# Designs tried in a protein design run: designed miniproteins, single chains, continued (4). Part 43

Each design is a single chain, and the fold is of that chain. pLDDT is the mean over its residues in the fold that is shown.

## One batch from the design tools (miniprotein)

Design m13472
Fold by ESMFold2-Fast:
Parts: sequence; C-alpha cells; structure tokens
Structure m13472 (fold): chain A 73 residues (1-73)
Amino acid sequence: MLEEAIRTLEKAIALIEKESPLPRAVLEIMAREIQELLNKAGLPELAERAREAILAQDAETLREILEELKKIA
C-alpha cells in the first residue's frame, strides 16, 4: 500500500508540473485515489493534506508529503 501511494503521488506531481492547469475531474480522481491509499496505510492526516494539495495543484506541498512517505517506507 505505501509503495503504491508513493508511485501514485509521484505521477500526480509530474502531471501537475507538466500539464497544469489540469481539469477539475482529473484532480478529483487523483485526490480520491491518493486519499484512499494513504488512509489504507494508516496515514489519515497525510491523506487529507495530499487531497487538498492536489486540488490546489500545489506541487511543493505534494513533494513534502512524498519525502515524508519515503522516510516511513
């Protein structure tokens, strides 16, 4: 689960950096997927923070979350 969350978050960051602004529907799907993966990993606070950052297209905050996930993996 945690490795899957890391891979999904890396893809989300890449899409936001290359394709921004992204359509709302794409952002909502990405936010939901990351939130579900992080909740299943037992990280509900990071799940909520990641969801908000994706919807805001905040690549900097997403990179901070990614580094936190790598430290606990």
Scores: mean pLDDT 82

Design m13473
Fold by ESMFold2-Fast:
Structure m13473 (fold): chain A 64 residues (1-64)
Amino acid sequence: SMEEIKELALKMADHIRKHKPDMSIEDIVKAIEDNITGMYPDLSEEQREEIVKEVREYLEKLKS
């Protein structure tokens, strides 16, 4: 489901941030987008954009 994919994306983003603390939000978002696209190739562009937006907003709110 979309909720499970979003949760996975957020967990992956958190893991990358902890492992690569100097990595920019933009680079983390790109890495997550690439991974999610590879794992879930049947996602629509709109669904991918929604996931990317949530990951970006999560990271920005977490470390403002």
Scores: mean pLDDT 82

Design m13474
Fold by ESMFold2-Fast:
Structure m13474 (fold): chain A 92 residues (1-92)
Amino acid sequence: SEFEERAKKLKEIILSINKKSNKPVATDEEVRELLSRILNAKSIDEIIKALVEFLKKHRLTDEQAELLAKTIAYRVKSDEEFDKIIEAIKKV
């Protein structure tokens, strides 16, 4: 359940920063492009860069945030990588 715990925490943080902003809601196409970038990223730094750029421009629906959170959790290999992603999202 470490994957489920990480996905839940990521979803909560993503929704917390995005629901309080006047940013436009992302389209499903824009979310799919982000997911593709995350899945094809060669490093955690590339994931962080793609994620931060996206979250600065878009709000996400609950369903989009869940899908994004699960995709990130799938790519995370350690608690250190997870903490780095969480801290990067908080700075958006």
Scores: mean pLDDT 85

Design m13475
Fold by ESMFold2-Fast:
Structure m13475 (fold): chain A 70 residues (1-70)
Amino acid sequence: ELLPPVDPNNPENVRYVELLKEYNKNPSLEILRELLELAPKIPNFEEKKEKVLKNPPKELYTDGDLFRGL
């Protein structure tokens, strides 16, 4: 499927990148939820989120909170 690249100048993409940086420094479910809320506003984000989920932090593995977020 043909998807345009993510534009770092776009406000939604800028916010996403900032949250990614914070997520890498201080991974938390709140930041992850904000990233997921931005997902529908960012083109080709579906492919990018798979890469994030491949290397989740240990704090991300919580049973109850993840199910409620999904």
Scores: mean pLDDT 58

Design m13476
Fold by ESMFold2-Fast:
Structure m13476 (fold): chain A 79 residues (1-79)
Amino acid sequence: ADPALLASGEEIVAAVRENLKKAIEYAKKGDRVKATNYLVAAWLEAVAGRFAGLLTDEQYEELLKEIRKAAEEIDKIMA
């Protein structure tokens, strides 16, 4: 394992989680467009990180679970 590759993976995990936080924040503010945009950005970041080989299978699966949970929370807030 290369320390630089490990750091890149951690940065992607952090970026995905930051986008999910912003998605939920905007959903609570009633901004459906921004909430959806940040949710999509989180998903694209996770997919791109996996495609680039910077995420393990376990990291990718965990991020997809977090994205799904955030999407469910946003749906409840915006219902």
Scores: mean pLDDT 83

Design m13477
Fold by ESMFold2-Fast:
Structure m13477 (fold): chain A 90 residues (1-90)
Amino acid sequence: SPIEKAEEFIRDLVERGLITEEEAQKLIENVKKRKFRSPEDAVVFVIEEAEEILGPERALQIVRYAYEKGYLSKETADRLIRRLERKLAE
């Protein structure tokens, strides 16, 4: 299930120390309110929500980790990284 994959990703982020348990709870609640086409769409949603909560620098770390752990395709990861790096360069 896309929701189960997003919850797995959120747990991995806590275990890696990229987000707190409190931040994870908020992300899980937001994921459960949505319907997704694919597991990758759900992971992208988590990253976009994390950017709003944590800012673009922490979101960039999360995207790199998601790619390293196989949660994102190279094309999706590259797109998100370019967008976040552009925000940080402003």
Scores: mean pLDDT 87

Design m13478
Fold by ESMFold2-Fast:
Structure m13478 (fold): chain A 96 residues (1-96)
Amino acid sequence: GRFYLNSVKSSEDLAKAALENLKRAVERGTLTIDGAERLKRASEASEEQAKLATENGKDEPLYEEMQKYADKTSEAAKETRELADEAIERLRRAAE
């Protein structure tokens, strides 16, 4: 119970941090293609961790709370993927 819940909460924190770092780097014009790909991979890893922890905790009393954190992690990861892909395409066009 507590182990899986803490794992999902940690995944949300990591996914949100990756998204915030990506947004700030885009805003500041400091983002590189490698940086965008790294943040995208970090967010995807966080989403996978949250999904695995939630699946393992499905019979736990806190399952509904775990689902909420997993959903937030998935949303942050999705936003990170979309922003990273857009930024990578823009950076590739600027390099030509």
Scores: mean pLDDT 83

Design m13479
Fold by ESMFold2-Fast:
Structure m13479 (fold): chain A 78 residues (1-78)
Amino acid sequence: MALEEARRMAAELAAPSPEFKTESVEVEELSPTEAKVTAVVTVTDPSLEEAGKTFKVTVVLRDVDGVAVIESLTYEEL
């Protein structure tokens, strides 16, 4: 189910990471077969060119025959 996979992704993103800090994460049910995860993350790894930058990451998940698949993934710098 897309909503359950979206909640799993949100929990994984909220976990502590040496590479990024999660500022916020939201899960939205778009339909019975689609869910959206929106996360705002700041890159904390000083070895990356993006270090200190904040991004909005949006993932749309869709249920196809009982399997949750990623329909779209977009990111934008805030």
Scores: mean pLDDT 78

Design m13480
Fold by ESMFold2-Fast:
Structure m13480 (fold): chain A 60 residues (1-60)
Amino acid sequence: AEDERLANAKAALTRLGKALGLTPEQIQEVLDLLDKEVAEGRSVEQATLIAAKKLMDLAA
């Protein structure tokens, strides 16, 4: 289900953010962006790519 894919994406981004040393606030920004992109009609896959780019930009 789409909800399961979204939950899995959030879990994966949270683990990656923690591994890269991001703050809880930075991880929350990434998760909020994921939710926003899905709410605006993007697929979970497209939203995850956008959120992952944000996460990598924050980790740089």
Scores: mean pLDDT 84

Design m13481
Fold by ESMFold2-Fast:
Structure m13481 (fold): chain A 80 residues (1-80)
Amino acid sequence: NIFEEIKKAVENAKSVRELMKKLREIAQKYPEYDYLIAEIARVVSEHAGLEGMTPEQLAAAKEEINRLIEEFKKKKIKRP
C-alpha cells in the first residue's frame, strides 16, 4: 500500500533530505503513482526552501503531505 509507505516515510524522516530519499524509493516501487510523488516533492520544496531546513519547516511539510495523501485518496487532486 503506497499510502501506508508514504505515511511511514513522513513519520520516520528526521530531515527533508531523508524524506526525499524515501519518496524516491517509493516512486521507484510504485511508478503508477509518479504524479502523487511529484506533488509531494513540490510541497516539500515549497515548505523547506533551498536554504536551511528547520525542524519547523519539516513538520509543516509533513502536515501538508498528509493532507495531500488524504485528498488524493478521495481523487480530489488527480483530476482528468
Scores: mean pLDDT 70

Design m13482
Fold by ESMFold2-Fast:
Structure m13482 (fold): chain A 79 residues (1-79)
Amino acid sequence: MTDEQKQQLKKDIDNLKATTLKNVADNERARKEVERGYQEALKLLDENSSPSDVASKAVSGAIRGIGLQIDAELEERLA
């Protein structure tokens, strides 16, 4: 991965994290999953792993976070 590609990928995962955290701000468990995926993606980025591996970790964390937020909102509506 070139330095330019690495810089662009870092911006993309930073934007994904920021957008996802804004949508799950009040859910601590969801925020922790988003942060976990982001930290794993950063570790892979520092290790010069493939762009797909880095993106996969960031996206997985975001999906898990959003899922937890939806589950919490559904639980509140049923209570």
Scores: mean pLDDT 82

Design m13483
Fold by ESMFold2-Fast:
Structure m13483 (fold): chain A 79 residues (1-79)
Amino acid sequence: MKTIKFFSVVIGTDENGNATGIQIVTTEVKDGKIETKVETFKDIEKAIEKAREIAKELGLSEEEIEKTIEIIRELADKI
């Protein structure tokens, strides 16, 4: 079976709906098992660094990595 990996960037919220930071969610589907890792960053530069690391591991191009960073910066403007 082919392994599927993807990640998404979202605004994290607490139980009261307050923004807690940028969340990077990494999901891997392998042999019918779904593994999800969630990391929350209050520091935008640390979120960008982590997103670059994950995107590079997933084999994204530099252009795709820069687009991901733009998304993180846009999400940070809402926090």
Scores: mean pLDDT 74

Design m13484
Fold by ESMFold2-Fast:
Structure m13484 (fold): chain A 83 residues (1-83)
Amino acid sequence: MKKTVEVDLPAETAEEVVNTDSLRDYSALAGYLVGKAKEAGADKVILRVEASPETVERLQKGVEEAVKLLGSDIEVEVRAVPP
């Protein structure tokens, strides 16, 4: 029943965010995704990225924490996609 929107993230951007591991970088990405969900009228965002499983896991955790900090109820799912 929830409307979902898919967003592609460049591999380089994903790697930079997880390597920096800063709340501000995760919050910037989370804000972007919340904005995309709001524009689409969606409750869930699927973030597609060409990255290793480790990078995907770290990105998922960081973005989820940042979304909660922003007070947003959107669900974020990070998915690895082949190059």
Scores: mean pLDDT 79

Design m13485
Fold by ESMFold2-Fast:
Structure m13485 (fold): chain A 90 residues (1-90)
Amino acid sequence: SDTQEVLAALQDEESYKKLLEVLEGTRKQSQSQGDEELAKLADEAINLAEQAKKAIDNGDLSTAEQLAKELTEVLKEISERAEALGAQKA
């Protein structure tokens, strides 16, 4: 499932770092372009990723899986919104 792929990425230090870098980039670009909704989604995703990583590090896999599921939903919204905005600006 998409949630299991997200959970696996959060358990890998390099994948986790890349995820945060992508989300930080999305947040900064969205703020520069005045897309407050996309910026909020990116901020929410960063917070969920950090909370899920803490749960993983603490061995709380149930909490980590729940947070990864929520993160997966937010990441899908970010992707769909970013694609829609790209089409509008092209």
Scores: mean pLDDT 83

Design m13486
Fold by ESMFold2-Fast:
Structure m13486 (fold): chain A 98 residues (1-98)
Amino acid sequence: MKEIADEVFKLMDEGKTVEEAIREVAEKHGISEEEVRNAVLDYLIEKYGKEKVEKAMTAILVLLNDPRISREEAIEFVAKKFGISKKEAEILLYLTGI
């Protein structure tokens, strides 16, 4: 499970989008994109705790409900506020389905 999350973040570090990283890891391991999404979410919950992850996801949804706030601004704010990386905030945004 940790290996799947690590590969997604590695591909993002190499410049791939979250969607591209999840798809490539799913294809490589012969699993569904939903299984990759669940593995990354579980990794973040183990790392930061369920309450912190849920609050971060809720904060993203609240921020993006304001049309004046960009996706990049929401990612930066949540990363700083919750003490997570920008890539971890970006993946949480993707997992909200926005």
Scores: mean pLDDT 85

Design m13487
Fold by ESMFold2-Fast:
Formats: sequence, structure tokens, C-alpha cells
Structure m13487 (fold): chain A 130 residues (1-130)
Amino acid sequence: MEIRHATEEDLPTILELLHTQYPTISNQYVQDMLKNGTVLVAVVDGEIVGTGVLLQSGDKGFLTGLAVDEKYRGKGIGRALVNALLEEAKKKGLKKAELIVDESALGFYERLGFKVVRKSGNLYTMEKEV
């Protein structure tokens, strides 16, 4: 498995993967996210099988757009993407990384060292020091 920065040639595959995981996300929002963020892809046997995005606001990173092909889940790809995005945040001098998830994702991010800092309805804001 290789984790690398996305290129413009990867954009159609990234859009397809993100829409599979986030069917209600707007195409414009995804394009803006890819244009203004740090986008990483996970590659297995020449195929893009996962993606994740780091957005920056001041000294804080926001992790979003984490998607892994269902056929490749359970292989540590999501963990590798999150860890690589945290290293990118560190390189940018960011102090912390934040994300917003539902209850089903809490255990995954807690195992990666994120802590719940806020709950609003069924959504949890989690943070990790970078």
C-alpha cells in the first residue's frame, strides 16, 4: 500500500469514491474541498482504494472526506490515511486536528488517539493534538 498526494488526474476517481461513501455530499463541495485542502490517496496494486482530506483554518486542521473502498476495509487503510493526514498537519505547523462524526465512528477515532470534546445531537466533535 502507498499513501501519496492526489493529482488532478486522480480527481474523477476520488469524486466517485467520495460519492459512494457520502451520497448526499454536493459535487461543488467535494471540488472545493479538493482544491483548498490537502488530499491524500491510498493506492493498492495501482488502484486508488481510499482518500482523506485535511482542511486548514488558522492553526487547526479539520479532517474530512475519509473514504475507503468497501472491498479494502478492515486492512488498516483508513488508519494509514488518518495518520498520514496528521503528519501533513504537523508539517504545516498545525496545533490540533478536529473531525465531526456520528456514534458509529467514535471507536475508530478513539483508537487513533482522538478525544470527544463536544456533542451536538447525534454528532460528536473529536480532537487530537498534532
Scores: mean pLDDT 84

Design m13488
Fold by ESMFold2-Fast:
Structure m13488 (fold): chain A 78 residues (1-78)
Amino acid sequence: SSLDEARARLEAALAAALAADTPEAVLNAVQLGVEIVRELNTEEAAELFERYATRLITRFPAMTAEIQALADELQASL
């Protein structure tokens, strides 16, 4: 399914961000999530992104403000 593909892409992006451990990699991971939600344009994709963003914040607490700002902007546009 498109949701299974999206989940696999997000898992790969999270793994890449963890391996790189840079602000740029974390922002790229968030941006990919935003792109996926906009592409799928479903409530299920938005929920998947919310869980993904929470996981990113948990692993990269220093980036909380930047991650939350992008998540809030996406939520406001849906």
Scores: mean pLDDT 83

Design m13489
Fold by ESMFold2-Fast:
Structure m13489 (fold): chain A 93 residues (1-93)
Amino acid sequence: SEIDAYLARLDAARDELVKLVTSENPDLEKIREAVERALDEGLVFAVMVALSVAEKNKRYDVVKEILELLIERARERGHDLAAEFYENLLKKV
């Protein structure tokens, strides 16, 4: 099933991103690369989970990095309402 394959990719991306953002010393470049890969695969939900986990752990440097990538990707794809939503979240960090 394509849905089962999608969910397996979503779970894998989510686990990878959560592990990266909860690291004792988060590698921002590895986080950027993993977020960009997840967004390229349409796994935005995995990115949103990682964003929530980073915020709960007060990793504001990671939160800012993820939001900036989400804004850039949304603008590139003409998703201006999504970009505005992420920009408003970034102002609260």
Scores: mean pLDDT 89

Design m13490
Fold by ESMFold2-Fast:
Structure m13490 (fold): chain A 99 residues (1-99)
Amino acid sequence: DPEMVEELEEIRREALELDDKLIENPNLSDEELEEIVKRAEELLERVFEILEKIDSEKAAAIRKNVAEVESKSNLSLRDKAGSLIATVLNLTDTLLENL
């Protein structure tokens, strides 16, 4: 589906921009890190919406796994931002390889 590919490529580009910002700025404030976390969570939700159109059962399983990992993690805001960005990138790469 060309529209899904275009959306995934856009999500991937935005996730890479967030990753670069995190790498280039070691002294980001908690407020700036919270903004990155929020943006990464929004990108992750967009990936799940695409997954639900392809395989709703698999999407639900991945959502549950991500939520369980989050609930068991006492990560700093920076580590949480990095983890969310990595999850978005891994899911978008996997979907792009299979579309």
Scores: mean pLDDT 85

Design m13491
Fold by ESMFold2-Fast:
Structure m13491 (fold): chain A 98 residues (1-98)
Amino acid sequence: KLEEAAKKAKQLAKSLQEAIRALGEGERGRELASFHLMEALNNAQELMKIDPERGKELSELLFKAGVAMTDPEKARELLQEAYKKAQELAEELEKEVK
């Protein structure tokens, strides 16, 4: 359902924004970034139940970001890509809900 999907996409984007911010805080931010990434993954999996194609795409991208956590620059790049996709999806779905 578009309304529920829009809500999950917005939650996903927020979690990703917090993860990106946390990575910018250096090594201390790594644990916080991992926490927000887990929240984002949970939201992406919930989104996959509503919108399987977009949810799967986001889940795969977030999994790659998680694997790249040993390299903060690569992790940040992947998280920024996921954030852009989540934000675009949320905006697109909100326009369709009206």
Scores: mean pLDDT 78

Design m13492
Fold by ESMFold2-Fast:
Structure m13492 (fold): chain A 68 residues (1-68)
Amino acid sequence: MKEEQEKHYQNAAEVGSSLSPTPSPDTPPEDLLAQTEKRMEEAASKDPKLKEDMETSKKLRKQSEENG
């Protein structure tokens, strides 16, 4: 049981590190935000659930800004 979980966790960490290294101080925050949004939009076009989540997020942000 634990062995399988440990391997899965290690595998996920390795893949995650490879796909999304943490370049916090080097990457400008503007770029990070834009890149994340672009990737989310691309994923949303493939997955209707992701699209709904994104739409909800946008709606909430707009409402927050509009209200005050």
Scores: mean pLDDT 61

Design m13493
Fold by ESMFold2-Fast:
Structure m13493 (fold): chain A 82 residues (1-82)
Amino acid sequence: SAEIEELIARIERLFLEAYKAALAGDVEKARALLEEARRVYAELLRRMRAAGVSQEFIDGLERAVRGAEEAVEAAIKEAEAK
């Protein structure tokens, strides 16, 4: 589905921008982008389930998203420590 592909691309972009903001010390922007990424991921998850995407694929994507969230949160923590 083109909509699912667009949502995946949007999530990747949001996590990258959140990480960049955190590295630049813009914690407020990083947290706002992380919150938006979470909202977009919830929408993606609903659409994937409705489209009959396999649970194995969904589980793999959930692990990848959790890894991205943890990386951004770690970068935010480092920025806040300075």
Scores: mean pLDDT 87

Design m13494
Fold by ESMFold2-Fast:
Structure m13494 (fold): chain A 61 residues (1-61)
Amino acid sequence: MEPELVVFELNGKKVVAPLRADTPPEVIEEKAKELGARAIYDPETGSGVIAAAVALAVDRS
C-alpha cells in the first residue's frame, strides 16, 4: 500500500509532503530519503499540505 503523499519539484529539487494529517512523520521522511527529496510537513500535526503550498508560494522552510 502506497502512503498518500504528494511529490513535486521546487527549484529543481524534489519535495514530498503528506496529503493526510495522520500520516506518521517517519513515513514521510523515509519516502523523502528513498526519492532523494526534501520532506515538508508540520511536525506537530504531521500535515504537509499547507506547508507545501506555502513553500511553493513564499519559499518558507
Scores: mean pLDDT 62

Design m13495
Fold by ESMFold2-Fast:
Structure m13495 (fold): chain A 56 residues (1-56)
Amino acid sequence: EEFEEKEKRVREAIRKLRAEGKPITVDNIAKEAGITKDEVLEIVERLEAEGRSLAV
């Protein structure tokens, strides 16, 4: 998947985890978004480097 699609999945996963009262961890985000933990970390690092936050 391209970066934009993975970013959308990560943001949606965080929103869903928060709504369900589950811990927002890299492992839980990866499982919910259906991507690897390394891919979650890549997305987070890139957004932080761009001065963007994972608004939930």
Scores: mean pLDDT 75

Design m13496
Fold by ESMFold2-Fast:
Order: structure tokens, then sequence, then C-alpha cells
Structure m13496 (fold): chain A 92 residues (1-92)
């Protein structure tokens, strides 16, 4: 259930950022490109860089935020990596 807790918290943060953002909504194609970059990332740092770069350009709808949060949560090794990702998203 820890993975589920991480996913729910990341989704909440992403959607809270979206509510206060004037950025355009990501298209399905743009969102798929982000997923491709994340799948090809070798380190948590590369994953964070891809996420931050994307979230500076686009906001996500609820479905996209849920899919992204679940994807990230499944790849986190520990609480320390979770806090790094969480803080990076909050810094955008």
Amino acid sequence: SKIKEYAEELKKIILEKAKNSDLPLASEEQFKELFSKLQNSKTIEEQIDALVSFLKKYKLNEKQAEELAEFIALRLKNEKEFEKVKNAIKSV
C-alpha cells in the first residue's frame, strides 16, 4: 500500500499545481513523449529533470496526473527518492 500512498500524494500535488497554472494542457502526444523519456531514464535524477522540464511547459488533466503518479510511484526505491520527486514537483 506504500506505492498507492505515494501515487495518491504525487497526483494531489500535480493537480494542485495545475489548478493555479496558466500553462496549456498537455496533449496526448506530448504526454506520451514524456512517458517515453521517463521509461528511458537511467537514474532518479534524469527522471526528475524530464518531469520538471515538462511541468514548466504543460499542466496535466486528472487522468494524465493519475497515470504519471502511478508510473513514478512504481519506480521509487525508497522514501528518500519519493521526497526528492515530491520536492521537485513542488518547486515548479
Scores: mean pLDDT 86

Design m13497
Fold by ESMFold2-Fast:
Structure m13497 (fold): chain A 99 residues (1-99)
Amino acid sequence: SAAEARRARQRATVARLIEASIETQKIPYSRNERGELLLSGATAARFFSGITGLSEEEAMALMGIAPDDRVSVSEVADWLVEHAPDYAAALADAAEANA
């Protein structure tokens, strides 16, 4: 559906911007067998916290993760689209306008 396509585009854009931030800020990451970037739960919570205004503890509770968990960038993007949809939409629209 058009709504599903838009949501998928928003997730892809948010994931790309998180990956760019990781590279620019030299944030520690690893990769899984599929080549996806993996962050610690603490780092994922920090990204989510910075965007939503929640504390890192509240972000971890909402995401159901522990600080030492391994979380993919796509999972962080999914949580942002689910819990901060207006921010995710604005970020995706701004990225498209600058492309």
Scores: mean pLDDT 77

Design m13498
Fold by ESMFold2-Fast:
Structure m13498 (fold): chain A 101 residues (1-101)
Amino acid sequence: MVEEFREALKKSFEELAEKIRELYEKYGAEEVKKILKENKEELKEYLLKKAKEAIEEALKSGEISEEKVEKVMELTEKLIENLVNGIKPDISELQKWQEEI
C-alpha cells in the first residue's frame, strides 16, 4: 500500500489548507480570495514542487509505477488548482487512484 506517498501529499496540502484557514479567520473570505488570486502562480508552483518531490520519492520506494506518474501528476495538479482557487481539494480521489496502483 502507498501510505507514505499519500501521507506526504496529504501533509503538504494540509499545511497550505491550514494557512489558508488562518488567513480566513483573521481577514475573512473576501481578503483571502484576493491574496490567493494575487499569489496563485507562486502557490501553484510551490505545491507542484512539493508534489513532484513526493512522487519522485514514491517512485524510488516503488510505491507507484513510472507508467502511472503522468496520471498521478495530472490528479495532483487538479487538486492544487482547486486548493489555490479556495476549493477544498478532494484528496480521496488521489487516494483511490493510489490503491489501484
Scores: mean pLDDT 66

Design m13499
Fold by ESMFold2-Fast:
Structure m13499 (fold): chain A 64 residues (1-64)
Amino acid sequence: SLVEHYVALATDPEVRRRHLAELRLAAEGIGEALGLPEHLVEKVHQMYVEVDQHSTERVLALAN
């Protein structure tokens, strides 16, 4: 379930590490597709991490 996925992201360090690596690859992929300079790719990566953290916190709050 979606809740189980976010609980694993919050509680399992290996799942979290793998997921953060996937977010970086996603930002790099978009940067390559759109021809973005490195500083904008890093900004996209930071936005992905922030959105992911907010989503994790909201799902966990709703589950409790």
Scores: mean pLDDT 78

Design m13500
Fold by ESMFold2-Fast:
Structure m13500 (fold): chain A 93 residues (1-93)
Amino acid sequence: SKQQLIDEIVADAEHILQVAKELLEEVKKSDDIQEILRKLITMNLLLAALTANRMILESIQAPQDVLDTLDQIIQEVQTLRDEIQRIYDEKSN
């Protein structure tokens, strides 16, 4: 059903946010440039998945509060990704 798809996408987005937070904490504890780069790549793939799912929700005319929830999660994951990018840039120079 449409509602089941919405619920699954929201649950996946919440899980992605938790994974993104854990990736940043692991990056903060690592001096392995290749590990940091792999985690940065993973973060960018997670952002791509969130963006694709946001477009699916819009195409099925999901309620605005659901879209707002995804937008907040996307913004939070973007902030976490930008911090991993900053750490990568500092340690790779």
Scores: mean pLDDT 92

Design m13501
Fold by ESMFold2-Fast:
Structure m13501 (fold): chain A 68 residues (1-68)
Amino acid sequence: GREAAFRVALERLQAAGVDRETAENIARAIVDALLGELPPVVLEIAIRELNALGVDGEAVVAAVREAL
């Protein structure tokens, strides 16, 4: 569900060295976009932001989808 998906995203991002505020914002954006509550472009932006931080954004999104 949403809570588990958010937690998976947050834990992965924090383990990768992303600060808590940025990790929470990106995790929320990914979960909300995957649930259709935000436009698909938000997911593309989140992946791009993660890639810029040195994190495999597509791998994070795949893990979040599995946790939903």
Scores: mean pLDDT 85

Design m13502
Fold by ESMFold2-Fast:
Structure m13502 (fold): chain A 93 residues (1-93)
Amino acid sequence: KLQEILDKEVELARSEDVETAVLALTMILMLASVAKRYASRLSPEEAAEYIEALERAREQLEPLTSSEDPEVAEEARAAVEALDEAIEALRST
C-alpha cells in the first residue's frame, strides 16, 4: 500500500516537468510525516515494511537533492530529511 503510493510519487518526482516534480516531492514529504506521526501505532512487522518502502524512496530521491533546478533541489532535500526522520521513528518502534 505505502510502497505503491511512494513508487508512483518517486516516478513523478523524477519528471522533467518542474511543477510535477515539486508536487510529487511535496506528497512524499507529507507521506513521510504521516508515517513518522503514526510510527508507534504500527506492529514491528508493519514498521519493517514501511522502513523498506521509505528507504527505497530515499535512495531514489538522493540524486534530486543536487538538481540543477533550485526548487526541485530544495524540495528534494526536505523530502529526504522527512524520510530520514520517519525511518528513525519507525526503527525505534
Scores: mean pLDDT 85

Design m13503
Fold by ESMFold2-Fast:
Structure m13503 (fold): chain A 55 residues (1-55)
Amino acid sequence: VLKFTKEEEIQFLEKSYQNSLDLVKEAVNRKSSLAERYKKSADFLKEQIKKRKEE
């Protein structure tokens, strides 16, 4: 099984988090109800990054 290193996993999560923030900005500009859902996804990724760095 190919496993990412801790650093590669964190980098991937940070990239995903940045993409989620971009989706939030787009949804806010469109006044979309999806903005709240995208914010929750971004918050989830932020917490995952924090936990992974603390391990």
Scores: mean pLDDT 77

Design m13504
Fold by ESMFold2-Fast:
Structure m13504 (fold): chain A 62 residues (1-62)
Amino acid sequence: SLLDDYRIETRVERSADGKTVRVEVRIYDKDGNLVKEYRIEAPASPEALERIAEAVTEFMRE
């Protein structure tokens, strides 16, 4: 897809205890309409972060 016609917002938050990471991805069209939204929560580990990166990449392809 031509992603240069879209605006992508990514927010990453850690829980207060540092054990969980939450990633939220929102994609807007050129007119500011939300077209896709994705949210993941996972343990704050290198393996979980790699899985999150894979899931976000897959979400953006669809």
Scores: mean pLDDT 73

Design m13505
Fold by ESMFold2-Fast:
Structure m13505 (fold): chain A 78 residues (1-78)
Amino acid sequence: EKLYTLDEELTKVIQEVDPRTSLTGKEINKAVIEYVKKHNLLDKETGLIDLSGTELGKFVGKEKVSYEELMDAIWSHA
């Protein structure tokens, strides 16, 4: 499988859950989901992820996103 090298900004997010600097696409998706879970960012009522005050929010540039919008933002930088 193709390995992706993480940019410095994305590395700060993913390194909180996975210490590697080169991951497969599936591993990047898993790391982002684990980050969301670790910080309790998912609003269960709306289904939106609240990125306010997080490094992931700084990377994405939005405070509230759907899971699909979050993955689109991640993959636009990979």
Scores: mean pLDDT 76

Design m13506
Fold by ESMFold2-Fast:
Structure m13506 (fold): chain A 72 residues (1-72)
Amino acid sequence: SSQQKYDNEVRSNSELLTRMRKEAEERIKEAEKLSDPQKAQMEIEIVQGSFDTLNLASDYNNKRMQENLERE
């Protein structure tokens, strides 16, 4: 069913985002341990920017999928 397909895609996207956030948190912690504040700051900014972009793309896709369900 269209509802089942939508639910599966939403779940898959959520799992991917959770994994990426966990990996990013580990990278930030490693950068902090290096005692290089400039390098640590750069890694943090890159990671945060990537999450913001990915979240915006995910929200846009979810909105389109919701609109398709409403048409059925």
Scores: mean pLDDT 66

